# Ledger of designs, part 94: designed miniproteins, single chains

Each design is a single chain, and the fold is of that chain. pLDDT is the mean over its residues in the fold that is shown.

## One batch from the design tools (miniprotein)

Design m3264
Fold by ESMFold2-Fast:
Structure m3264 (fold): chain A 94 residues (1-94)
Amino acid sequence: MEEEERRRIEEVFELFAAALRAEAEAASGRPVTMDLSTLRGLTDLLNEMARQGLLADPERTLTELMLALLLARGYSEEEAEELVGLLLRADLES
């Protein structure tokens, strides 16, 4: 069960990373070279898209991705939203 759960989370993460990459490449006309297998790589991509004017709110997009991952882990929608807010706050204070 734990290994199946991890595999499902990884698959969901890979699907989101692939979709985000396709959107970024289509919008910019340039290949994405960032490692999208990590949250840091996804954050860097979202920030770059925001700098290019291709994305209005990188924090919102990251929030949606994190919510999907937390829901896949069995958290409620309310709990997931609260945890994502805390994680974004902690990163900013770091």
Scores: mean pLDDT 62

Design m3265
Fold by ESMFold2-Fast:
Structure m3265 (fold): chain A 59 residues (1-59)
Amino acid sequence: MEEPPVLTPVEARVLALYLKDPNASLEEIAKAVGVSRGTVRRALQRLLEKGVIKSVNLK
């Protein structure tokens, strides 16, 4: 168990949307957060790097 994650606002919103709907696309998340697809992709990469998520395609 890791210490409580220190996430940026974008990372936190992306994580919340991913947990609510793991099937959400980068486009849907970007639209909901109000950022570019590149920003969402970077946020997901950071969440994976921090161990907050395991994989976008692994249940």
Scores: mean pLDDT 71

Design m3266
Fold by ESMFold2-Fast:
Formats: sequence, structure tokens, C-alpha cells
Structure m3266 (fold): chain A 78 residues (1-78)
Amino acid sequence: SEINELIDELESVIENSEADQEIKDKILELLEKIKKTKDPKERLKLLQEINELVMQIEDEETREKILELLAKIAEIIE
């Protein structure tokens, strides 16, 4: 699944980032929920929650990379 491949790439970017571990753990939990749900509305809601957490990441380069991957995931979700 293209969405699962993008989520796996996003998980890798997050795990290798210098962001706060509490923020990383919350984002990773929400990404796992997206993988488990088939409801597009719930997936989009979870992506919005992830986006809010990503805005708390102080490193601009890391934040930009994560936001780009989130945008690609959102385009696949109906």
C-alpha cells in the first residue's frame, strides 16, 4: 500500500529526528492508528492531530520533511 510506505518513511524520519521524545511517541502512536483504520474521515482527523504535534517541533528542516510526507499521505486519503 502506497499509504503504508509513506507512513513507514515518515516513522523513520521521526525516529531519526532530534525532536522531543514525548512528541515523537505521540506522533508514532497516531500513525499506527491510521494504519489500523479504514475510515477516511478518521484518518484525516488523525493526520490533523499529527500536524498539530509536528508544529511543536523546533527544528525547521525536520518539520518541513514531516509536513511534506503528511501532505502526500493526505492526498491519498479520500
Scores: mean pLDDT 84

Design m3267
Fold by ESMFold2-Fast:
Structure m3267 (fold): chain A 84 residues (1-84)
Amino acid sequence: STTTVTLKKGESLTVRVPKGATAPETTITVNSGRLSWLLEVDGEFFTGGVLNKGDVVTLPAVSGREVVITFTALEDATFTVTTA
C-alpha cells in the first residue's frame, strides 16, 4: 500500500508498531521539503537522519520487536510511505 503524508514545518508524525506485530518492508520517498527521521527498535536508536526532496529510504521488515519511527518536518514537506 502507499500513503501520502503532509507535514508543516515543525510538525511530527510518530508511528509505533508493537512487539506482537510485524513492521513490513517500508519505502519512504520525499516528494517535497525536508524531513528529519528517527527509527528506534525496542527503545534503542537504530538509524535516522535528514531526507531532502527526491531522497528514498527503504527500511527492512521487523518482526518480534517494538518499532517506533518519528518524522519531523524541517520545512513544509510531503512524502510517500509504501509498504510491501
Scores: mean pLDDT 84

Design m3268
Fold by ESMFold2-Fast:
Structure m3268 (fold): chain A 74 residues (1-74)
Amino acid sequence: PRTRFSMTVEGTPQVPERVVGEGSGTVEAPPDAVTRRFRVEAPTLAEYDRALREVIAAREAGVVIEDVEMRVVG
C-alpha cells in the first residue's frame, strides 16, 4: 500500500469546500486558495515522514494549509 493524500480547498465564502485531488506524492494548491485541509494515511512511519515533508514544502511554497491530519495505518 502507498501513502494517500487528500486535499480540501476553501476559496471565497461563496465557494463550497471540495476535494481538489487525491494521490501519492506532491501537494499543490492554487495560490488563491484561502484555506486547505490535508489528510494523510501512511502505511509505514517512513512514508509518513515523506508525506510530512511534502506538506512542509507546500506550506513553504506559499500554500495556505489550515489543518493537517496525518497518521500511520500500517
Scores: mean pLDDT 53

Design m3269
Fold by ESMFold2-Fast:
Structure m3269 (fold): chain A 62 residues (1-62)
Amino acid sequence: SLKEEIEKLRERAKKIKNKGLQKMALDTLEQAEESLKAGDEKTAKYYIEQAKRIIDTGEKLE
């Protein structure tokens, strides 16, 4: 589910050593969760994809 995907991405984001990218990823996932709570799955998926890119970038810098 999208909720489970957000939770898994949140755990990955918390492990990012770059604090700026960590905050950006967590803030983006918050937007995804709020969109999902509002029933806007399209916007939630958009923010999930943005968060994935931020997390991938942060993990590669380590």
Scores: mean pLDDT 85

Design m3270
Fold by ESMFold2-Fast:
Structure m3270 (fold): chain A 98 residues (1-98)
Amino acid sequence: MSEEEARAIVDRLRELADAGQVTVTRDGNTFTITASDDPTAQAALDMIAEALSKVPGVTVTVDGNTVTVTTSVPASVLAKAPDALAALEKALIELGKK
């Protein structure tokens, strides 16, 4: 995944958070994204989860309306896509503060 693709996913996630459709919480390198009870928000989050799973160094699990994103940086992954992973992690940290 390119840095531009990672930023597009982050921008969409921010749009959903600003609309009150998702909430983001942080625990270390693990981010929990919970969709509202709106089926449209859940469908959008499922699409975001699939896209995030393509980011190198990101592990994504989906459980109902909750998506858990864990960022890990094995040295081999950092060498391939450092900027994309850094942009995603920074944005998730900022969203998890609100």
Scores: mean pLDDT 69

Design m3271
Fold by ESMFold2-Fast:
Structure m3271 (fold): chain A 61 residues (1-61)
Amino acid sequence: SAAEEAVRLASLGTPEGGRAAYELLMGLSLEEVREALRLAQERNDSAAASAAGEAIKDLEA
C-alpha cells in the first residue's frame, strides 16, 4: 500500500527517503496517513513515525 511504501522510504534514514515519504504521505487521505503512523509505531521506526506525524499535523491544519 502507499502507507507501507511511505514507511519504507522514511525508514531509509536518508534526506531523499524522508522527503519522498513526506511527499507521498501528503498525497494520501488522513486515514491512510494515520495507518502509516500506526505501522511505523508497531515497527518502532521513529523516523517513519516522525514523518507521518508531521504529515497528519499539516493535513489537519
Scores: mean pLDDT 80

Design m3272
Fold by ESMFold2-Fast:
Structure m3272 (fold): chain A 100 residues (1-100)
Amino acid sequence: AFEEMTKVTEEDIKAIEEAIKHLERALQAVRDGNVEEAQKHLREALDALSKTDNIDVIALAIGVAVLLTNLPRVSREQAEADLERLIENAKKTLEKMKEK
């Protein structure tokens, strides 16, 4: 039953929902050409994901951290594509957590 304490918790679900909101704001900032604002929202997404120790949430946090590190080194088009993929992955993770 230890696994049930880290899966399908309201804390895990809320962490991903908050992260999605911040990732969508980061995507808009990238589209507006504002890298600094996008980095701010990516850091806020990481902070939201850091509130839980669920392995699927940790995987999302790693993806966000990689994008945050690479954001100044990639094209706007690449950053937008990477953010759209992260948002889709976060939504899929949220769906799976709600299934369990």
Scores: mean pLDDT 81

Design m3273
Fold by ESMFold2-Fast:
Structure m3273 (fold): chain A 89 residues (1-89)
Amino acid sequence: ALSEEELIALARELLARDPEFAELLARIARALLADDLAALTEALVEAGRRFDGVSDEEARAAAEEALASLTPEIRARLQALLAALEAAR
């Protein structure tokens, strides 16, 4: 498992090399932690378009499934990732 220091270092590197992707990951993590289906769907559509593309309907279905599948352990990992991204800024 990555330590807090290793996560912060990785987040800092990501922000320096690909700030757009880092911001997108932060948006996904924030939306998941906030149970914000609309924000999560929008972020997943944008993420999908960065690769091969994903339909709005597919992104919404994925967002609903992700929110329904959140465990306390996954939430804790998302909080740690978001904290690392914030600390790297």
Scores: mean pLDDT 76

Design m3274
Fold by ESMFold2-Fast:
Structure m3274 (fold): chain A 66 residues (1-66)
Amino acid sequence: PPETHTVDAELDGEVIGTLTLTRDAAGRLVSITATAHVPPDASPEERAAIEKAVADTAARVRDATG
């Protein structure tokens, strides 16, 4: 069965998102699901920064993990 595990996305040392990594039965990374934790009262600039940081973290994990 596929295995999942979680990696935190951080901006300035604060956790602002979560990445869920899914591996196949051989342990190979097959997908990354990114979830941004945007506060409901966040400014448009803060929302954009959080979304960008989550996307950048996902790209970095994908690059490092293959």
Scores: mean pLDDT 78

Design m3275
Fold by ESMFold2-Fast:
Structure m3275 (fold): chain A 71 residues (1-71)
Amino acid sequence: DAKQALRDQLDAQNAAITRDTQAQIAKLRKAKDYAGALQVSIQTSDQIIANIRAYRAQEKELEEAEKERLR
């Protein structure tokens, strides 16, 4: 259903972001750029939170549309 599709999309996006972030952090640590590695970690956490908030907003819109259809 639409909610499951949104969840699968969120999971795929977060998995890709995590994979890219781990590769970036490893690269920065090899360069001994620990400040850059920390910054990338913070930015990734903010992006994951933003993605979750976007997903919750879309889920709520689907639920509101369903309620309006029943009125």
Scores: mean pLDDT 81

Design m3276
Fold by ESMFold2-Fast:
Structure m3276 (fold): chain A 79 residues (1-79)
Amino acid sequence: MMKLSLIGEIGGRTGYLGTVSGNSVEELVEQSKALLKRYPVLPSKVWLVREIGTDEDVKQVIEQLRLAFPQTEFLQGKE
């Protein structure tokens, strides 16, 4: 199981967006996309904080999210 917390910047404010969990990179990407689409404006920046899983999994999720939301900067966050 993998778990990521997403922290985003919307309108110059930084806040916790939510936590996603799954058993694959693809599942985390799907849940992250769904979470981000719940907001009326896409975040300008999103930090993905690794709660459970590997740094390699986080990098793969970030790469896929960059393709889906090219206007948003995706970064690996620190806990």
Scores: mean pLDDT 83

Design m3277
Fold by ESMFold2-Fast:
Structure m3277 (fold): chain A 93 residues (1-93)
Amino acid sequence: MSMIEKKIKELLEKAIELYKKGEDIEKINEIFNELFDILTNEYGVEEEKAKLIISVIKILILQGSSVEEIFKKLKELLEKSLEELIKIRDELA
């Protein structure tokens, strides 16, 4: 696993832990801001696409998905178009 993939998994684990503990939304938002920066700066993802990917990840966390399931889904979402991501988000809501 690359250092970036390890960092993403660590951020996802931290976000899930904070949700389970009922921690402040600001702390959770800081984690998702770090994930957004990784998607845009390391993976070259467009800002609008990165926002949609994060929205899908948030829904999966709330639905009780594991870190491994979310990470696998994240890799799939990186290959999707903006239009496909909108459809995926709407189907999960």
Scores: mean pLDDT 82

Design m3278
Fold by ESMFold2-Fast:
Structure m3278 (fold): chain A 62 residues (1-62)
Amino acid sequence: VEDTLQEVRELAGRLPPDRRSQVLAALDTLEHALRTETDPAERDNLVESVRGLLRTLRRWLA
């Protein structure tokens, strides 16, 4: 997950300022949730959300 979070931050840096701010805010929310969540099923959902964000960024930068 750490590598995926780092890739999202790096790709977000290539976005226009408005979209970059939105992505970084979403990422900060997901990182906080991952630090506090103890339920395995909910953690899996959070990891999938991070992967979804990464897929969205790759599409925007394609």
Scores: mean pLDDT 79

Design m3279
Fold by ESMFold2-Fast:
Structure m3279 (fold): chain A 59 residues (1-59)
Amino acid sequence: IEELERKVAEDPRWLPELARAYMEQGKLEEAERVLKRGHALFPDDAELAELAKELRERT
């Protein structure tokens, strides 16, 4: 996660990977914040949309 956070700071294209890492750790609130930030920067990104859908299914 720390490595992914560093990569996101340099290139926000790593946001989907960071969101997935938070989801795998059970940090769903952190994952939601990362996905909202990603959607603000890349509203048409299909991977971010799919991860947001998966997060919604987990409640």
Scores: mean pLDDT 75

Design m3280
Fold by ESMFold2-Fast:
Structure m3280 (fold): chain A 97 residues (1-97)
Amino acid sequence: AEVTLTLRVSAPGTLRVEIENLEGDDLIVEVTVEGPSGTYTALVPVRKGERATVDFPVSAPGEYTVTVKVTRGSGKLRVTVTNDASGETAEAEFEAK
C-alpha cells in the first residue's frame, strides 16, 4: 500500500514530510522524494500513535513527487508535505492492510 503526493515548489528551501501513524500497529514506511533536486529515499519506522519527520533540502523550483509506501505492518497513515520556503502543502490519508 502506498500514497503519492505532488507539490509544486516555487522557491528553494526545505521539503518536510510528516508521517503520522493514526491507527494500527507499528509500521515501517519507505519515503521517496523525486524532483529537480534529485531523488531521496528513506526507510522510516513509525510506531502506533507516533509521528516521523523527514526533511529534504530543495535547491531547485519545480514539481516534487513524494511516495510513502508501507513496507511492514498495517494501519492508517496521514502524510503531510510542506515546503517551508513557499508555504505550499499537500496532504493525504490512506490505509495499509
Scores: mean pLDDT 82

Design m3281
Fold by ESMFold2-Fast:
Structure m3281 (fold): chain A 64 residues (1-64)
Amino acid sequence: MTPEQQRIFDETLRFAESLGDEDVIEKVQRVLDWLRSQPGLTDEQVRQAALDIKAWGISEKERR
């Protein structure tokens, strides 16, 4: 995992924590852990995944 990927993961988790929904935070943590276990991810793939995760988290909070 690159230092850039680590920053993106940390930023994404902080964003999820800012939403204040424990279920969303737990699910984001699980997805980030799964992504960390994947070999050969590019920085661009990680950025795209982070954008998708953030969009999903906002949508889930808006439903509550």
Scores: mean pLDDT 80

Design m3282
Fold by ESMFold2-Fast:
Structure m3282 (fold): chain A 77 residues (1-77)
Amino acid sequence: SKALKEAALVLGAAAEALKTHSPQETIDLLTRYANGTDLSPLARKSVDEAIRLAKTHPPEEAAKKLEERAKKLLEEA
């Protein structure tokens, strides 16, 4: 489904941002993206999940968890 693919794209992009930006910069980028984009409910929940993981985990672990979630969503799409 398009909604699952959109959510997976958001999670994958958040994981890449955590590799190139600080956790706070990644949170700020995700927040600006969500406020400036008409996201599906599932994609918006994925932004919220990415922000939560960035706040609660080291960047490397957060990125890995986001990549694993993105793969599962793509398999279900």
Scores: mean pLDDT 83

Design m3283
Fold by ESMFold2-Fast:
Structure m3283 (fold): chain A 85 residues (1-85)
Amino acid sequence: SMSLAQKIGRQIKDVYDYMGKEDFDGAIKKIEQTIGLLQQAGMDVSELQKLLEQAKKSTNKDEKAKLIGKAIQTAKGLLQQLKAS
């Protein structure tokens, strides 16, 4: 009943909510779910996957937050592209 675009939008919103709580593990999990939905929608997630892996490997909280922020912006761009299709 919910469109892929709506599901993706909800996952992206959840990433913002987790980032506001400094719950980077929760944010990463929601990015993984967002990637799965974007792949199901036929979107190229290569850059998003690269950012996610860099975020997972980062032990520096500031660097991890910046990488998650880049992943959010990338996912939002892909969602806008999907909505325009």
Scores: mean pLDDT 86

Design m3284
Fold by ESMFold2-Fast:
Structure m3284 (fold): chain A 74 residues (1-74)
Amino acid sequence: SRAQEAFSYAVEVVKALVANDEAGARAILREALARLGREGLEMVVAFAVQMFRANGNEDLAERLRELAEEVLAE
């Protein structure tokens, strides 16, 4: 399903940001946008933000939002 694909991208972007790999995170977000469209990317961001918040990582949640906005502005 589209939601399952978005969740898979969310897991990968969380892994990249936890590893401090912002270039990898951007690449994952660009691929998600290309494959799932804007609405799919919004779903990826929503899932990943919830994962970061569940682990108390508000700074990474905010950084992810910034990266997603940068990708959307490309």
Scores: mean pLDDT 89

Design m3285
Fold by ESMFold2-Fast:
Structure m3285 (fold): chain A 81 residues (1-81)
Amino acid sequence: ELSPEQKAALQKALDLLKELLAKGTEEDLERAVLIIRIVAHELKKQGLDEEAEKLYEAAELPDKKESIRKGMEILEELLKK
């Protein structure tokens, strides 16, 4: 179960991913994929290995926009718990 502080951090990450996807420059998309990898690493450190694996898989998709959309979907699902 995620703490309120963890949920707040995930919400900020989700909001930033939405902003970067909307801007849509190569630099913004690269930054968004990096954020997904950072969030995955933090979740893994917290023992949320299944959720971390899903985010790592999203970040490995060949289309960066698809990676970001999938990452956002995973974070939205986590925030509903």
Scores: mean pLDDT 85

Design m3286
Fold by ESMFold2-Fast:
Structure m3286 (fold): chain A 60 residues (1-60)
Amino acid sequence: SAAERAAAWAESAAAGAASARDNGDTLMYQVLEDGARALREAAARGDLEAARRASHKAGG
């Protein structure tokens, strides 16, 4: 489902954030952490457009 995809994207972004933090990349950590939170929120709401936008931000 779209909610499952959003949750998977959030998991991926969270893993990226942890990696960025471990590498001392504060900016990338913040971007990915913000993206992961937005994706989790969108998944909880079932808001596919918000999930898509958050995924785009996390991927950039």
Scores: mean pLDDT 73

Design m3287
Fold by ESMFold2-Fast:
Structure m3287 (fold): chain A 75 residues (1-75)
Amino acid sequence: DEAVRRAVETARRIVEAARAGDLAKAEALAEEVEAALATDPLYAAVAHAVAHALAFGRPEEEGVEAGRRWAEALA
C-alpha cells in the first residue's frame, strides 16, 4: 500500500526532526500531512497516527492500524 508506506516515512521524519530539536521542520511536515486530509485521507490519517504512536513510545504497527480506522471514518 503506497499511501501507508509514504505515511510511515513522513511520520518517521516528523518524529526524527522533533527529537533532533528541529521544531520548524517537524511543524512543516505536520502541516503537509494536515493539508493532505481532504485529498489523500489514508496518507494523512496514517501519518498522523504513526507519528503520535512513535512520539509516545508505541509500536509503528499500532499507528498504522489506528490511521486506517480513522481514514475509514473520514470516508
Scores: mean pLDDT 84

Design m3288
Fold by ESMFold2-Fast:
Structure m3288 (fold): chain A 95 residues (1-95)
Amino acid sequence: MTQELFEKAEAAFKAGNYEEALKYAMKVIQFGSPAEHPELFVKAVELALKAATELGDHYMEFLTRLILNGVDAEGGSFLSEETKERLREILEKFK
């Protein structure tokens, strides 16, 4: 379940295992349903960005591009406007 993957990501982040935290957070983003569980999806994105910030700029560039593709690209149509706005707010915090 994606909730269990998110819990693993949080535990890894708390332990300072940022690569492991990013890995599990990305699994929540990949396998999660933003339509069914928008809160979990947004939390996973925020945790992934926090982990990527600790790992360095190239991880942040990669993650920011993936999130923007989900928000603004053709594939972003599956995200609600509320979820898109929350993702934009999160990205602003990581400028």
Scores: mean pLDDT 73

Design m3289
Fold by ESMFold2-Fast:
Structure m3289 (fold): chain A 55 residues (1-55)
Amino acid sequence: AIEQAIKDFVSALEDLLKSLGYSLPSDLKDKVVSALLKGNEDEAQKLLISHVEKK
């Protein structure tokens, strides 16, 4: 299902970010999944970029 695919994609991104020295908080992960489920890729991208830039 699309929902499971989005969750798997976000989990893969979480693992990638961890390998680069970034953490993905569960609340941010939930917001990214929610944005993608709504078809709001721009909001999901903005959330991830803002988190990475703050480090």
Scores: mean pLDDT 77

Design m3290
Fold by ESMFold2-Fast:
Structure m3290 (fold): chain A 94 residues (1-94)
Amino acid sequence: MLEEAARLITEGILAYLNKDYKRAAELFERALEILEQLGIQDPLLYINLGEAYEKLGDYKRAAEAYLRAADIYAQQGKEAMAALARARAAALLA
């Protein structure tokens, strides 16, 4: 399961770099589902998902991903990262 999540993240990053943002978002979502089942929180992966949705013009889903990243960063005591993720979400909904 964890090895599968790592493969999906790598494939998602490669898809994003190749500008296949729809495939990148699908791969990141599948990786997040596996990590959540394992109790692993990855705020950076939510940022990557948000960036893919932002490129697709899906600002609502992008903002939701950034806010989820912000919640995880706040739980980890990373207040600056949480604030940046919240600001990014707010900019998309303005």
Scores: mean pLDDT 90

Design m3291
Fold by ESMFold2-Fast:
Structure m3291 (fold): chain A 79 residues (1-79)
Amino acid sequence: MQQVRDMFADRLVSMAQSTDNPTLRQQLLDLADRVRQGDDLDDISRQAADIMSRVDGRDRNRVYRGQQAVVRDIRQIVS
């Protein structure tokens, strides 16, 4: 559980560091902190996608792909 959370938080931080939009950067960093605090990963991913839906579709698709990768990793571990 902790390893998956750390991976997701790191992904959000990487996205924040790759964007030139300061508002989006701050929002992604806030979500990364929530991941490390133990909040629900699906809820955080949906909130990130909702926020990014106001900028453009390519950023939104990036967030959804990240969520799918986490789900697949968990599934492989429990298999």
Scores: mean pLDDT 65

Design m3292
Fold by ESMFold2-Fast:
Structure m3292 (fold): chain A 64 residues (1-64)
Amino acid sequence: SLEEKIARREKLLEENRAERERLRREAERASPDMRLLLEAVVGGTETLIERLERSIEELRKELE
């Protein structure tokens, strides 16, 4: 159902937000070279978060 799809995406969004915070903390403690790699991973996580947020909004519009 649409409600189930929304719930699953909201859970993934929460998990990805937590992972982004974890990676940002690791980057702050990393060497300059390792920080560049971790920042790239954070960027990828941010892109996934944006996609999930947009997907949730579109599904909520269909529910209305």
Scores: mean pLDDT 85

Design m3293
Fold by ESMFold2-Fast:
Structure m3293 (fold): chain A 82 residues (1-82)
Amino acid sequence: EFEELIKEAKEKTRGQIILEGFINGDVERAVKKLVIYYLLKKGKEITEDFEENLAQLSDEEKRFIEQAKLGLESAIKIRKEN
């Protein structure tokens, strides 16, 4: 599963990761892939520890991920109510 997250983050754009999170309804998986996406762009080491990975991100990258998480949660909720 960890290797699959890295593969998906490497092959997909930020927008594609968010869109797949919406389609699949899996916010946690989308957030993990966004963290890995940024680490790959920065040439940083990726570990199986999500908190260690998150700590390597800038405040702006962390803010973007939080906004993406909230946006996905909101959009998925609206879809389920319709």
Scores: mean pLDDT 81

Design m3294
Fold by ESMFold2-Fast:
Parts: C-alpha cells; structure tokens; sequence
Structure m3294 (fold): chain A 99 residues (1-99)
C-alpha cells in the first residue's frame, strides 16, 4: 500500500494521469488506502470536487470509482477529448449520498 500510494503521488505530480488511474484501480478496497489516495488527489485543486465529509459518506467502491473518473477526465483533458458535461452529470448523481 505505501509504495502504491507513493507511486500515485509521483504520477499525479508528473501529470501522468493514465498511470495514476491504473494505480488507483489497483488499490485495496480498504478505508485506509482509499482515504490516503483521496488526500493525495485533493492536494490538487482540480480534484477538489467535494468536501472531505461528503467523500466519507460514500461507499469505498464509489470513492474509488470517483477517483478513477476524475483521473480519466484529466487524462482525456490532456488529449483534448474531455467531456465536461458527462463529469458534471456523474457528480450530480452522487449527491444522493449527501442528502
């Protein structure tokens, strides 16, 4: 877990979002691993889509899926293929965990 999280931070710092996506998908479905990965992503403004408390109300699998979706979005944005409307639709759907 520690080595995987260190590689994730390095990938994001290098804007290697495709590698970061694969690393997130490889994380164990544990609260510790997912929370630490989330904190790495949320140190960057582009990934600060929800307050920490909103993430904590989501199931671990949904937190992991959201992180993967955000990283895929950044990879697609670098290629000029990013669908902003699709991301916003996905984020709105997740509001059910916060109401």
Amino acid sequence: TEELLAELEKAIKNKDYETALELVRSLPDTLEAINRARKILQSYPQFQVYPDVWWETMPIGDQKALMATLLRGEAERQKGTFDEAELQKWLEAERKYFS
Scores: mean pLDDT 73

Design m3295
Fold by ESMFold2-Fast:
Structure m3295 (fold): chain A 55 residues (1-55)
Amino acid sequence: HMTKEEVQALIDEVRALTRKYLAARAAGNDEESAKYWAEVRAKSDELIAKIDASD
């Protein structure tokens, strides 16, 4: 069972990665934007899976 602190930590990680992704896109850095987008997706999938498992 995930704690509220663990959920918040994962949300904060997704937010930080999304910010990096948007900054890379604004800079025209396709390599970094693709990398950070993949990391955002992976962390979002992890968060969703853990929330679903906690129901």
Scores: mean pLDDT 80

Design m3296
Fold by ESMFold2-Fast:
Structure m3296 (fold): chain A 71 residues (1-71)
Amino acid sequence: LTRLGVAGQRGAALPPLSEAERAEAERLQKQVPEFTTPVVDPSGLTPEQLARARERALRAVAEMAKEELRR
């Protein structure tokens, strides 16, 4: 089984999104469809790295959508 602790230490950039943050990001994507989760190339990444990359992308998209909606 994948070791969550080791992945957390090595992946270090950001902790996983909380339930509230994930729900907020999804709502923001609905407000601004253009700011959807960017495409992540799966070819060179493990499933664990892909999941982390998607969470980081979702968080980034949420911030961009907030900025766009401020107009």
Scores: mean pLDDT 58

Design m3297
Fold by ESMFold2-Fast:
Structure m3297 (fold): chain A 86 residues (1-86)
Amino acid sequence: MDWIALGREAAYKAALDTLLSMGVDEEKAKKVAEKIAEAVITSLSNPGLASRILDEAAKENGVPLSQVMTAYSAAMKALNEVLTKY
């Protein structure tokens, strides 16, 4: 199960870097990136629950859903690169 841990970490880093590049505060970016990484892994078995995690993360942290979705797209790409390249 090492690939899940590697994929989650890659997703977290991609989400965090993307949120920071969009001007999200570091503390909020870290909290949202953690939820995005969880949503990315969750989406492999339950896409509906993943969507809810993203919506709740946006609302609870006061980050626009559009920015959360941009970071989620980057995180999903990072996960797919881990799964297909290694």
Scores: mean pLDDT 83

Design m3298
Fold by ESMFold2-Fast:
Order: C-alpha cells, then structure tokens, then sequence
Structure m3298 (fold): chain A 96 residues (1-96)
C-alpha cells in the first residue's frame, strides 16, 4: 500500500507538470500549488490531505480539459492527470 501510494504520487506529479506546461498561467499556478500540497501532505503522512489534494488535481484537470476540447495534447495530458490523481485519492482513502 505505502509503496503503491508513493509511486502513484510520483506519477501524479509527472502528469501534473505535463499538464501545467500546456495550461494558461493561471491554471499552471493552480496545478503547481495543488501538486505542492499533495507532496507536502504525503511527506507528513496526512492521508486525508493527500486525498483532498488529489481530488483538487482531478477537478483542475477536468476544468483544463473542458477549456481545450479540440487540443489533443491537452486532452491526453489532462486524462493522464485525472487517472493518476484518482489512483492517489483511492489509495489515500484506504489509508485514512
């Protein structure tokens, strides 16, 4: 479980960075801040905080996806972040 959560957090940070690079400056800042909260909560073993930060990243990814419906790179990056963050949330909820 712990090892799976660690890998899922790492995958989420990579996916988040990819989407942030494609997003507007405002959305980029929000994604970076949410990723920072995720990593901080994970380091402190604050599993409710990890689940909350992952849920925010899922929501931000969906918002960005809706803003660029015809951009295949944004669509793919957003989908990767949604999948990775969802896995983090589910694992963190089991540890809470």
Amino acid sequence: MEEELRKAVEETVRAGAELADLASPEDQQRIIEAMARLVDAYRRKDYPGVAQAASELERLAREVKQKYPNDPEVQAAADRLIEAARRVRELAEKLS
Scores: mean pLDDT 87

Design m3299
Fold by ESMFold2-Fast:
Structure m3299 (fold): chain A 97 residues (1-97)
Amino acid sequence: DANGDGYISWAELAAMFAQYDTNGNGTISRAELFQMVRSISGNKVSNSTYNVVVNRIMAAADTNGNGTISWAELRALVATLDTNGNGRVNITEFIGA
């Protein structure tokens, strides 16, 4: 990726979700989500920034309050960030706020 802004595709996001869903139950924990967000950003921001992003994703996607996120919940949230509908989201938009 030669662009300074970076982008993540739906396929890349799905592959990362599957990677962090180590027990194959279709959900990821808050800790796994933190590692996924860190991986997406390439370790470019502080742990405080990752925690803010993870907190926002959990608050928006964990509608049943069980401390985990399904792929469907994460996909629905990320769809709100894909304002162009092109199947790609800017990494700064995804992790920034």
Scores: mean pLDDT 68

